# Designed miniproteins, single chains, continued (5): the designs that were tried, part 41

Each design is a single chain, and the fold is of that chain. pLDDT is the mean over its residues in the fold that is shown.

## One batch from the design tools (miniprotein)

Design m17492
Fold by ESMFold2-Fast:
Structure m17492 (fold): chain A 61 residues (1-61)
Amino acid sequence: SREATREAARHLVRAHNKLYAGDKEGALKHLEEALRAAEQAPEALPSVQAEVDRLRKEIEE
């Protein structure tokens, strides 16, 4: 749905903001919520998953 796609995008933006503020735990929680929202928008899931994987790698490295 459009709402689920927008929700996933909002969580990705919040994850970026938390990461750049040094809040790795907050960033990870928002990445989890982005994936959960994307489960309701299968067409957006591959793009959201790729961005989540990229940010998780950035957090761990």
Scores: mean pLDDT 83

Design m17493
Fold by ESMFold2-Fast:
Structure m17493 (fold): chain A 100 residues (1-100)
Amino acid sequence: EGLVKLADKYIKEGKIDEAEFYYLMAAKFYLQNKDYENAIKVAEKLIEISPDSARAYVLLAEAYEKLGDTEKAREWYQKAADVYERQGKTDLAKELREKA
């Protein structure tokens, strides 16, 4: 609670790294509480401010998977894997491709 508002404040102040941290925390909290719609919205906002956040794509995939949208979940796992591979995190990319 309040994490999204705190992240929004950091964006307005130009503190993108802090905003990314709090949006990531908010998305995880929404997933844990089974609020998949808000988890998706927050993960999408995180991707907008940090397109290289592989974890944001993973959170989006997990939310769609929980909603039963297997096709979208696979697409987002694949995008997360592509980001990790670009970052040289080949083992993490392989794990995500196995989920797709």
Scores: mean pLDDT 83

Design m17494
Fold by ESMFold2-Fast:
Structure m17494 (fold): chain A 76 residues (1-76)
Amino acid sequence: ADELTEKGIAYHASGDYEKAVKYYEEAIKLDPKNAMAWAVLAISYHKLGDFEKAEEALKKAESIDPKLARVTRRGL
């Protein structure tokens, strides 16, 4: 994965879901087809309780990589 997505994952692991979201948004801005960034964005939104944004991010991941989106949804 790219450095922005990896940094976002590190913030998510430390419980800083809002910072994780910001890094994933920057990763997506650089590469809108980065299915991994969309998938982990959905996980962080779910942790923040923003289930509508989590579902929108999952649908984006699914349009790019349906297998990754399926694995991500099962992990929620």
Scores: mean pLDDT 85

Design m17495
Fold by ESMFold2-Fast:
Structure m17495 (fold): chain A 60 residues (1-60)
Amino acid sequence: MTLEEAEELVRKGEEAYAAGDYETAMEYYAKASQIYKELGREELAEEAERKGVEAMTKIP
């Protein structure tokens, strides 16, 4: 996993979120957060995690 892959996952999460697919958005943000943590990019990991949680709270 690379920084570029994590950024791609965030982009996919944002697209899913904009489309109202909050479950898919949550999954992409969660995967991105894991990769950022593995790469030591703590701030980016936390941001992705927050977006994932926000998406999760919108699931019925």
Scores: mean pLDDT 82

Design m17496
Fold by ESMFold2-Fast:
Structure m17496 (fold): chain A 84 residues (1-84)
Amino acid sequence: RIAALVAEIEARLAEASAATGRPLTDAERRAAYLAELRGLLDEGRITREEAVEVLQALFPELSRAEAEALLAGEDTAANRAFGA
């Protein structure tokens, strides 16, 4: 399930890269992943636990608390670093 969500988001990022004719930057990839996960969570398509697991799989340096804060859109150090 988590691997399937990662694959879906990666496919969308590959489409975006193909449309522009260039690879996305790390900042663009991070922003796109966060936006996709927030969108899915807001629509009730995934649970918060699933969103956290996906985010940690992509960015293993993130703690669970940091991943939760990013998904909540809180103004935290983790959120600022991720959006920079």
Scores: mean pLDDT 69

Design m17497
Fold by ESMFold2-Fast:
Structure m17497 (fold): chain A 89 residues (1-89)
Amino acid sequence: MAVSEEELEVAVLVLHAAVLLSLAKRTKDPELVRAAAEAAAEAARAAKEIGDEESVRAARELAEEVARLAEEVGDEEALALARAVVEEA
């Protein structure tokens, strides 16, 4: 089974969001929390555009974790962005 270029691009975006979230969880750095929220939003948007329900679900799960972390560090902008991804996915 050949992976399409679009599916590969979405997989890379999901992985990028997961890596940023992992780093943000360890550091509690608000800049990394915001970067993780933005990456999760981009991954969800791209997955939705190509109809990749599995990647949409993965991005939503990442956004749920980002929302919890954003609330913990007090970043209301990252929290709002992550919540939007969860509700739209």
Scores: mean pLDDT 82

Design m17498
Fold by ESMFold2-Fast:
Structure m17498 (fold): chain A 77 residues (1-77)
Amino acid sequence: GVERPLSPVDRAAAEIARILQERGGKPVPLDELIEEAMKRTGASREEVLEAIKRLEANGVITVDEKEGKVTLNPAGA
């Protein structure tokens, strides 16, 4: 829904997508992505992690826990 002010989680999700786009869709270290999203939005680490989980569930991003990296999916870009 576009009709209401963004929650901290929704704002974090939008900034995560923007950060990944700014990196040309290349894999970004998970910790760096979390810290950058927190700095840009003022959201807590838990709110940023919830945003990451929602983006992954919606097919926007892929989280590689073994490599500790996050990649923007072409289908979600």
Scores: mean pLDDT 78

Design m17499
Fold by ESMFold2-Fast:
Structure m17499 (fold): chain A 84 residues (1-84)
Amino acid sequence: AMEEAREYFKKAIEAAEKGDVDTAVENLLKASELLSKHANDREAQLFAIGAVIQAVGLAIETNDPRLAEAAREAIKKLDEAVKA
């Protein structure tokens, strides 16, 4: 489960580096959904924070608002899962 989230995040970064923003957004959202299911796990929370920071940095670098919106949605899902 956690390893699957890491794999989706890795695919998102690799796709974004190749300029495939659609694949990057899709995999980032998949990673975020898996991580939200582990929101009460401290290791999952720390990984999710790191992943979101990296995704935001990549969105700034690529100047693509879709990737920035995906990162924002990931933060929202994690926040809602922790509050539930």
Scores: mean pLDDT 69

Design m17500
Fold by ESMFold2-Fast:
Structure m17500 (fold): chain A 101 residues (1-101)
Amino acid sequence: MSAKEKIKEILKETYERLIALARERGQDEFVERIKALYEKTLKEIDKAKSIDEIYDVARRTLGEITRLALEAFKDDPEFVLEVIRLSVEALNEIDKIKKEE
């Protein structure tokens, strides 16, 4: 599997876990915002001309997930912390791929 494919898989798993957690909390509006961000991210990755651009897209999208969670769930710190945990986990896995290349 290429670095691009590995990063796309990590992002897919992260977004699927986020969507599941948000659905469990009945947060349909947040789910739709996260789905839209994921689709935008996949398009940006597919248009990227280098692996470094793909890494930059991945870091930006994970930061944007955290921003959206803080905006939507300012009164639910436990959910925000879970979102941050998932984003950090994804960033660490992506950084491992970058070090292998």
Scores: mean pLDDT 84

Design m17501
Fold by ESMFold2-Fast:
Structure m17501 (fold): chain A 56 residues (1-56)
Amino acid sequence: NKLLERAKELLEKTKDYPLLYEAAQYILENADNLSEEELEKLIEGLEKGLEIFKSL
């Protein structure tokens, strides 16, 4: 599952950003309860959030 692999990769990438790390954990813990569209949007949002935090 490409979306779950992206979420797991985000968990590693967000280790130094506690709020983003918590968001990545939430996505992984709730993946089975989310639609594919919701899961993809949350992953994309977190990826954008990580880019913003890294640019600060």
Scores: mean pLDDT 83

Design m17503
Fold by ESMFold2-Fast:
Structure m17503 (fold): chain A 64 residues (1-64)
Amino acid sequence: EARELLEKGREALAAGDYDTAFKYFMQAAKLATNDPSPEAQAIRDEAVALLREVVARRGWKAPP
């Protein structure tokens, strides 16, 4: 489930749809956080890294 959202986010990112990519990566990170498995932790870390990439490409300024 979290992996599927991560893949949908990657597809949106590749298409240049940053808003949709951000939504999917946020959902993937939230779902993965509630799963204690090492696989879910890897998915969460990947989703967080991709969220940072979307924010950077979107041009949003970093919080203080």
Scores: mean pLDDT 76

Design m17504
Fold by ESMFold2-Fast:
Structure m17504 (fold): chain A 58 residues (1-58)
Amino acid sequence: SMKERVLEQLRRLARERVTPEEADKLIAEFQKRIDKATSREELEKAVREFVDRLLELS
């Protein structure tokens, strides 16, 4: 699904920027949010917030 592809890309991005433990924690948090997204706009918001959090941790 599109959500699975998005999560794969976010996992790759996180693993390039932070420790494996931090990446796993961040992905677990945002996987729940992405799974609950019912619109494209909700999904895009979750992705933007993920990137912002990743930049704070990097």
Scores: mean pLDDT 82

Design m17505
Fold by ESMFold2-Fast:
Structure m17505 (fold): chain A 55 residues (1-55)
Amino acid sequence: SEKELIEQAINKSQELAKSGDSEKAMAASRLMQKLFRGEITAEQVLEEIEKLMKE
């Protein structure tokens, strides 16, 4: 469901924030702001966060 995808996006963005990589943390923060503004979907946020985690 959309709610579950949003919760996953929040959790993964927080993991990046705690990782010590400030650039990845900032990128995740920007993605979350876009999600809450309705500019992107939760699925798109998760895809972008997964890319950041693999880099």
Scores: mean pLDDT 80

Design m17506
Fold by ESMFold2-Fast:
Structure m17506 (fold): chain A 77 residues (1-77)
Amino acid sequence: SEAEIERLRDEAKRRIVEQLEKLLGVKLPPASSPFDEIWRAAMENAKTPEEKQEIKKLFLDTMTELGLRVAELHRKG
């Protein structure tokens, strides 16, 4: 179960880095980095208030989805 949670976390990080790089048009820290480091780099590269709001939304959506998937694993196991 812990290995499955790590896989879900890694998948979520890869997806969000890809989405953020596409949004901002820049390279960000690798998906192996902590969420906090990815967040900080994304916010530093945002040029408009609209980009900052999209970054916040992507992180909220990603963390919510990850939390639901982890909770579902615990309910079924």
Scores: mean pLDDT 82

Design m17507
Fold by ESMFold2-Fast:
Structure m17507 (fold): chain A 53 residues (1-53)
Amino acid sequence: YAPSMSEADEATENAIKNKEDFYMDTGDVYAVNVLKPKIESAGLKFRVDGVVF
């Protein structure tokens, strides 16, 4: 069970729809391995300050 993943997916879709770069204070392996490729494939930038595994 991962509600944060659902919220992150929704935020990612909204960023793509609005053509806004995505920024996250702290990302996990899901953010790096799943969200980053989705955002970059849409021509947007993905930025994260730190990664927590």
Scores: mean pLDDT 67

Design m17508
Fold by ESMFold2-Fast:
Structure m17508 (fold): chain A 80 residues (1-80)
Amino acid sequence: DDVIRKRLEFAGLLPPTEEELKKAIEYIKKHGFEYVDKLRDELFERAKNATLEEQRRIVRELATIDYARNLVKKKEIEKK
């Protein structure tokens, strides 16, 4: 539901903020998708022993990376 996603953005929950997305997009552009996959694996491992608060932050980081990845891919598809 798009409405729910937009509300979560305004609340600073999920999805992530515009600044978090900008940083993630820049990271992907500099390092490529292979580095994104490595970072996701590292975050996933960190989550296994994390507190509830840390897990919440890790989930937001993962969502940020996934959203940024989708935005970069969409921009490449729009070149058609």
Scores: mean pLDDT 68

Design m17509
Fold by ESMFold2-Fast:
Structure m17509 (fold): chain A 60 residues (1-60)
Amino acid sequence: SHRFVLEFEDEASAQRAADYLRERFPDVRVTLDGRTLTLETDASVERATGIALRAIGEGL
């Protein structure tokens, strides 16, 4: 499994990213703590990286 820790500009951005991940990738484990989003997945490194990049985009 792969774990990514993503820091967002504000809590609203982190919440948007978390909501997107929970809706689009229900098998991904998402933990939200203020502006910090922790993403855990058993997908391949390529797929996991793609999911993390999408989360960053949605938080913008």
Scores: mean pLDDT 83

Design m17510
Fold by ESMFold2-Fast:
Structure m17510 (fold): chain A 86 residues (1-86)
Amino acid sequence: KAKEVLKNMVESLESIVDENKDKLTPEQLEKIREALEKAREAIENGDVDKAVEYLKQALDILYEAGVITEAQYRAGKAALEEIKKL
């Protein structure tokens, strides 16, 4: 169940990145895409802790770029902490 929730979060964040590419610097785009790719690899390997770490990195970049609100950022981080308990 944790794998499905994490996979859905990766897909949602990839969609947000694609919709907001114009708000991200080339360096931010490279870093967030790398983080999301590493999250996918961690999910496939069953490494929930690493997947959560990379997804937190993606959220940090999106928040710093102004793509997501503080409320969305906090909610995303809270959701990731709950997923670690599953």
Scores: mean pLDDT 84

Design m17511
Fold by ESMFold2-Fast:
Structure m17511 (fold): chain A 82 residues (1-82)
Amino acid sequence: KEEVLRLLEEAIEALEAGDLEGGAEKLLEAGRLILTHHPDVTLGIGITLRLIGGAVNALILKDAEGAIEEARIVREEVEEHL
């Protein structure tokens, strides 16, 4: 849990600084950790799909604000449910 929250914080900081590639990498790394520790949980799958969406916003759409919004939503879900 704590490592995932740290990665989400680092992703938000990178995206706010304009590092879309670094931010996306941190979002995908957080999703990988969630799947590793919670593979059979529907919530874990949903959170990972949102993190993939955030990475797509950053890397493909070049939308830092959209990527940050997805990361913040995921951070709240992780704090509350994982």
Scores: mean pLDDT 73

Design m17512
Fold by ESMFold2-Fast:
Structure m17512 (fold): chain A 68 residues (1-68)
Amino acid sequence: MEEVEVDSSNEDLAKAETLILSRKGEKIKIKVYLDPEDPEKRRQALENAERLKKTAEEAGSEVEIVEP
């Protein structure tokens, strides 16, 4: 079983969700890119990661959140 890697960026959050749902039950690794100079961008990245984590866990997947 291979790990699925998804980005928590705002550029294509819907594609990340679609990928997670298409690979139910697989281990999902969520990459969170935290901007050290922008607190608002950090907050948004964490909210995106939480949303993707919830979607993956509801789909029966194991979730790991990482900062690359």
Scores: mean pLDDT 74

Design m17513
Fold by ESMFold2-Fast:
Structure m17513 (fold): chain A 57 residues (1-57)
Amino acid sequence: ASEEEREETFEALVRWALENSLPLSEEMLKKIEEIAEETNYDTEKAVERFEEEVKRE
């Protein structure tokens, strides 16, 4: 993925976390990074995956 795609996906995940009042702890940032990598920096898929994981908690 390009640097722009990586930044866009990471920013979208961080924004979603903040909008849902999730703490940006070290664990959360690692989770965001893992999801971004697993979805190959596809912003829509990354946000959907992150939302699913949070809803299961």
Scores: mean pLDDT 79

Design m17514
Fold by ESMFold2-Fast:
Structure m17514 (fold): chain A 75 residues (1-75)
Amino acid sequence: SIEEKVKKLVKEGNELLKQLQDAIDRGDFKTAFELLRKIQEIIKELEKLGAYDEAKKLQSQRNELVQRMAERLEA
């Protein structure tokens, strides 16, 4: 069902966000960029399924981590 697909994508997105945070904290920016691409794919799939609130939440969390990464790269 669509509901089961949305739930799975949200879980995968949250797991990838945790991995992204850890990669940024370690200074592993190569892994961080790869994880950003995967998170963006999940956001797009959620939008295709009409799960706009879930997509927006993941996008906001991703954008916070992108800002954190940028600050570490500029430091």
Scores: mean pLDDT 88

Design m17515
Fold by ESMFold2-Fast:
Structure m17515 (fold): chain A 89 residues (1-89)
Amino acid sequence: SEAEKMLAMGKEGKLEHVEELIKALSDKDPATREAAAKALKMIGVEALEKAKEALEKALSDKDPAVRKAALEGLVELGVAELEEGVKRV
């Protein structure tokens, strides 16, 4: 399934997959959109930074599981940004 492909990209942890995962956040299938958000979080903070605008858009998604996955990714990014800010103060 497309959702399984998105999760596999997340497990590989390669930034080269970020553009395809961002595109998948707009897929017709909510399972694929949820998997894309989860995969971006699995790759890590650099992927979440690149996907920030798309994840913010996904907070308004019709599917509650997609909204939750997007929120979890943005929370992880926000914590990382705050931790970096504290180190620079």
Scores: mean pLDDT 84

Design m17516
Fold by ESMFold2-Fast:
Structure m17516 (fold): chain A 82 residues (1-82)
Amino acid sequence: SRKRELLLRAIGLQLRAIGLLFDAEQHPDPEIAEEAKKLAKEAMELAKKAIDLLDKGDYEGAEEQLRKAEELLKKAEELLKE
């Protein structure tokens, strides 16, 4: 079902964000680490919002929030490459 697929995607993005928070803790530059953490935390908030929208039946809104979360995680990943 579409709801199940989007829920699994949201969970996957939350797990990816948690992984990035651990990676940021190991980064030698505190400024890069803090920015990456902010992006990962914002992505987690968007994934949580997507789950709320799915509960309300707003699948289009949920997909938009998940897309934004994915973009933020990609930015965090790029920052951590230095």
Scores: mean pLDDT 88

Design m17517
Fold by ESMFold2-Fast:
Structure m17517 (fold): chain A 78 residues (1-78)
Amino acid sequence: SLAERAEELAREAERLAKEAKELLKSENKDDILRGIGLKLRAIGLAFEALLLGKEAAKEGDERAVEAGERAWKAAGGK
């Protein structure tokens, strides 16, 4: 379902966002560059999760809305 896909994307986005946040605190240039790449991927996945979760809610399935919004916030989107 759309809600299940949104929850899966939200979980992956949050995982990538956490990894990116730690890498971006590094003094190592390679870690910082990797962190930037992961943050961009997390933002994309979180945005998709947010949109799919809200679309599923319009169809009566609200379970993914909070997960999508949390992932979007974690990835640095607002």
Scores: mean pLDDT 83

Design m17518
Fold by ESMFold2-Fast:
Parts: sequence; C-alpha cells; structure tokens
Structure m17518 (fold): chain A 73 residues (1-73)
Amino acid sequence: SPLIERLRELIEQNERTIRELEERIEELRREAEEEEDPERKEKLELRILVLEIAIAGERLVIERMRKKIAELE
C-alpha cells in the first residue's frame, strides 16, 4: 500500500528527529553538570525540558502513525 509505505517513511523521519533531539539533550546535560552558575544551570535545565517536550510530541505522532498502519493492514 502506498499509504503504508509513506507512513513508514514519516516514522523513520520522526525517529531521526528524536535521535537528534536526544543527542542535543545529552550535550546540554553535560553542559549543566559543568555549570557553576545557578542561573545559567537553570536556563540549561529549561532548554532540556523544552527538548523533552518536543520528543514527547514526536513519539505521540509516531504512535498515531503506527496505529494507522495497523488499521490499514
């Protein structure tokens, strides 16, 4: 099915986006561990939270696409 193939491609794209966001979170976590300034540390922690929310959104989209594939099988 062309629709199933397209949904699988979109899942792969979203999985790549999640990996990129996870790598960015890991970088920010390392920066936060080395940060001595409480204000800058809080700013880094806020940036991590925003990226975690973005990942949650991407995971929800993948879940919905997987459910749609199951309906089309």
Scores: mean pLDDT 89

Design m17519
Fold by ESMFold2-Fast:
Structure m17519 (fold): chain A 58 residues (1-58)
Amino acid sequence: MDEEELRRMGERAVADAAKTSEAAAEAVRQAAEQSLRDGLSPEEMQRRMLRAYLAAAS
Protein backbone atom coordinates (compact mmCIF):
# COMPACT_ATOMS: atom_id res chain seq x y z
CA MET A 1 0.00 0.00 0.00
CA ASP A 2 1.48 3.37 -0.98
CA GLU A 3 1.28 6.56 1.13
CA GLU A 4 -1.72 7.84 -0.87
CA GLU A 5 -3.62 4.58 -0.21
CA LEU A 6 -2.68 4.80 3.50
CA ARG A 7 -3.99 8.38 3.60
CA ARG A 8 -7.27 7.25 1.96
CA MET A 9 -7.52 4.36 4.46
CA GLY A 10 -7.21 6.90 7.29
CA GLU A 11 -9.86 9.17 5.72
CA ARG A 12 -12.25 6.21 5.41
CA ALA A 13 -11.67 5.20 9.05
CA VAL A 14 -12.33 8.79 10.23
CA ALA A 15 -15.59 8.90 8.21
CA ASP A 16 -16.73 5.57 9.72
CA ALA A 17 -15.81 6.72 13.27
CA ALA A 18 -17.78 9.96 12.74
CA LYS A 19 -20.96 7.82 12.53
CA THR A 20 -20.36 7.02 16.24
CA SER A 21 -19.24 10.46 17.54
CA GLU A 22 -17.08 13.50 16.82
CA ALA A 23 -14.72 12.41 19.63
CA ALA A 24 -14.23 9.00 17.97
CA ALA A 25 -13.61 10.66 14.59
CA GLU A 26 -11.01 13.03 16.09
CA ALA A 27 -9.24 10.20 17.96
CA VAL A 28 -9.02 8.11 14.76
CA ARG A 29 -7.85 11.16 12.76
CA GLN A 30 -5.04 11.83 15.26
CA ALA A 31 -3.99 8.15 15.23
CA ALA A 32 -3.99 8.10 11.39
CA GLU A 33 -1.97 11.35 11.11
CA GLN A 34 0.58 10.18 13.70
CA SER A 35 0.91 6.76 11.98
CA LEU A 36 1.58 8.49 8.63
CA ARG A 37 4.18 10.81 10.23
CA ASP A 38 5.90 7.82 11.90
CA GLY A 39 5.92 5.78 8.66
CA LEU A 40 4.11 2.84 10.25
CA SER A 41 3.02 -0.26 8.32
CA PRO A 42 -0.62 -0.47 7.12
CA GLU A 43 -1.25 -3.17 9.74
CA GLU A 44 0.15 -1.09 12.63
CA MET A 45 -1.77 2.00 11.42
CA GLN A 46 -5.00 -0.04 11.41
CA ARG A 47 -4.29 -1.34 14.94
CA ARG A 48 -3.61 2.19 16.25
CA MET A 49 -6.75 3.60 14.62
CA LEU A 50 -8.84 0.76 16.08
CA ARG A 51 -7.41 1.28 19.59
CA ALA A 52 -8.06 5.04 19.35
CA TYR A 53 -11.63 4.38 18.19
CA LEU A 54 -12.38 1.92 21.01
CA ALA A 55 -10.92 4.25 23.65
CA ALA A 56 -12.98 7.24 22.41
CA ALA A 57 -16.22 5.43 21.43
CA SER A 58 -16.78 4.02 24.97
Scores: mean pLDDT 80

Design m17521
Fold by ESMFold2-Fast:
Structure m17521 (fold): chain A 99 residues (1-99)
Amino acid sequence: SISEIEKRAEELREKIEKKTEELLKTATPEQQKRLLNLKNTVFELIDEILRLLKEGKISEEEALELLDLIEEFIKGKPTLYEVRVFIVSLRQEERLERA
C-alpha cells in the first residue's frame, strides 16, 4: 500500500539523518556543507518519489525500487545517478503531456 511505502520512506529518512549526524562529528566545515547539501538532495528525491507515487505516475513496485537504490547509496554504492535519471525522464514526459 502507499501507506507502507510512506513508512519505508520515513524509516529511510531516519537512517539518513543518523548517518549524516555521525559523519558530521568528524567532518571539516567544507565537508559539513557538502554533507548537508547531499542530505537535502536525497530528501528531495524521496519527496519526489512519494509525489509521483501519489499522482499515479509510478507504480508501488517502482517506488520501492527507487527507495532501495537510495538505501544502497547510503551503504556506499553509486546508485543516486540512476534515481535522478528516472525522475528527470518522468518530469520530461509530464512536460510533453502538458504541451
Scores: mean pLDDT 78

Design m17522
Fold by ESMFold2-Fast:
Structure m17522 (fold): chain A 64 residues (1-64)
Amino acid sequence: MEEAKKYYEAAKAIYEAHRHLLTPEQRQRLDEAVKRAEEAAKKNDPEGAKQAFYEASRIFAELL
């Protein structure tokens, strides 16, 4: 649970810090990744949360 929550919080932080720099399409993709991390945290699924965090990180990397 705690591990999955950490990944969700990290994904959410990326979203909140960078959403204003994103295109509408990138923002939707990032929002979906954050939602997947949240659902994984609710299910006690640290691997699912970790994968969602990686997707959020990849979307952020597209900005730079």
Scores: mean pLDDT 76

Design m17523
Fold by ESMFold2-Fast:
Structure m17523 (fold): chain A 85 residues (1-85)
Amino acid sequence: MEEKIKEIIKQIEEIAAKIEELLKSETDPKVKANLELLLKSVRNSLDAMQSLYNSDAPLELKLERAERYLKVSEQMLKAAENLKK
């Protein structure tokens, strides 16, 4: 379970990196602003997950929350990719 949580944290970090790449290539100010908001949302999820991972919370709760943060981050990535179409 601990390895699975670490894998999920890495996946959220990879999602943030992908949105950052989309942001670097964007020239439209409105699209850029929306990408910045999506990136901030993913970074907030990552920060919340890192804080939870370092807490005394049960490992099962950490895994459940990690899966929820990953799902939200995946939705943010999909929204970011749709803005670039």
Scores: mean pLDDT 85

Design m17524
Fold by ESMFold2-Fast:
Structure m17524 (fold): chain A 55 residues (1-55)
Amino acid sequence: SPLEARLAAVEAELRALVDEIGRHQAETGTIPDDLRARLSAAVQEYRALRAELAA
């Protein structure tokens, strides 16, 4: 399913973003604003895709 493939891609993106945020926090003690924005966008897309698959 195209929706399931997109969901898997967004899940992979979320894992990569969490790892990158963790690295930045370990190195600088802060999270860059662009990473916060990307995480927010990916979470919103994940929720939308989950809702569409449940319908």
Scores: mean pLDDT 85

Design m17525
Fold by ESMFold2-Fast:
Structure m17525 (fold): chain A 56 residues (1-56)
Amino acid sequence: SLEEAEEKLLKLLEAVIARQPPPGTNLRDELVRASKELGLNLTQEEIDELLARFGI
């Protein structure tokens, strides 16, 4: 559902922000890394689809 997708995206973004990656870091690569740490194991394609759903 959209609600579950939003919750998932927010958790991924929180994990990225908490790590404070250096300037110039690719956001999609960081989201893929965060997904692995959260046990979601999303691909870059799945991350892009998730972002596109929310107009990002």
Scores: mean pLDDT 77

Design m17526
Fold by ESMFold2-Fast:
Structure m17526 (fold): chain A 66 residues (1-66)
Amino acid sequence: LSEEQLEEIAKRTGISVETVRKIAEFLEKHPNITELTEEELEELAKELGVTAQQVRDALYLLALLK
């Protein structure tokens, strides 16, 4: 993933570029994003200071931009 792709995702989701980068790092550890439970999404969102919906949207966009 390029920095430009991270910036585009940040703009579309309303999350900071730094937070999108953290979500991208999470995806590298969890290539099967479909395994994430609602509880895991909520915990990640809490750690990043964003909503679970924003995390879900960012994960979806990151998966598409592989």
Scores: mean pLDDT 76

Design m17527
Fold by ESMFold2-Fast:
Structure m17527 (fold): chain A 59 residues (1-59)
Amino acid sequence: SALLEEAAELLGISVENAEALKAILEAGMSDEQAVQLLMREGRLSREEAERAVALLRAA
């Protein structure tokens, strides 16, 4: 999916890793938990993290 590819590029990870992260989000992680994780581990800004979560959920 183009959204999944965009999320992978934004996160600096492979599409396969983006698919795995999407599965983790769908398994019950809240949007705020996901944003905090991406900011802490991915060193993203809040805006970048929120966009990545939105792309993963829309994919």
Scores: mean pLDDT 83

Design m17528
Fold by ESMFold2-Fast:
Structure m17528 (fold): chain A 56 residues (1-56)
Amino acid sequence: MRREEELRRRREAILLEATGGLYLMGAEAFRFDKEKAEEYRRKSEEYFRKGEELLK
């Protein structure tokens, strides 16, 4: 185990989760634009998934 490597991976996971959250908020803000809202929801799910993958 490399502590610095683990911390870097955790930091990346946190950034991915934060990005996913931003897309989720964007989907809510653009709810009157159904196409854009759906795209933002899909993107938020992708980023959440990537964050979880990094923490495996």
Scores: mean pLDDT 78

Design m17529
Fold by ESMFold2-Fast:
Structure m17529 (fold): chain A 60 residues (1-60)
Amino acid sequence: SNLAKGEEYYAKGQEAIAAGDYLTAAKYFAQASKYYDAAGNKEKAEEAFRLAVQAYLQSL
């Protein structure tokens, strides 16, 4: 399901943050946001999108 894929990518984003791989984390959180949005969970989609932006800025 779209929700399960969102959860999977969100977890991968968190793992990438723990590894210090901020660019990879940004990509995973962006994917999580897309799947949460498709699942109709706007709150989680917005949270994941904010995390993607934060991770991207940390990668600079």
Scores: mean pLDDT 90

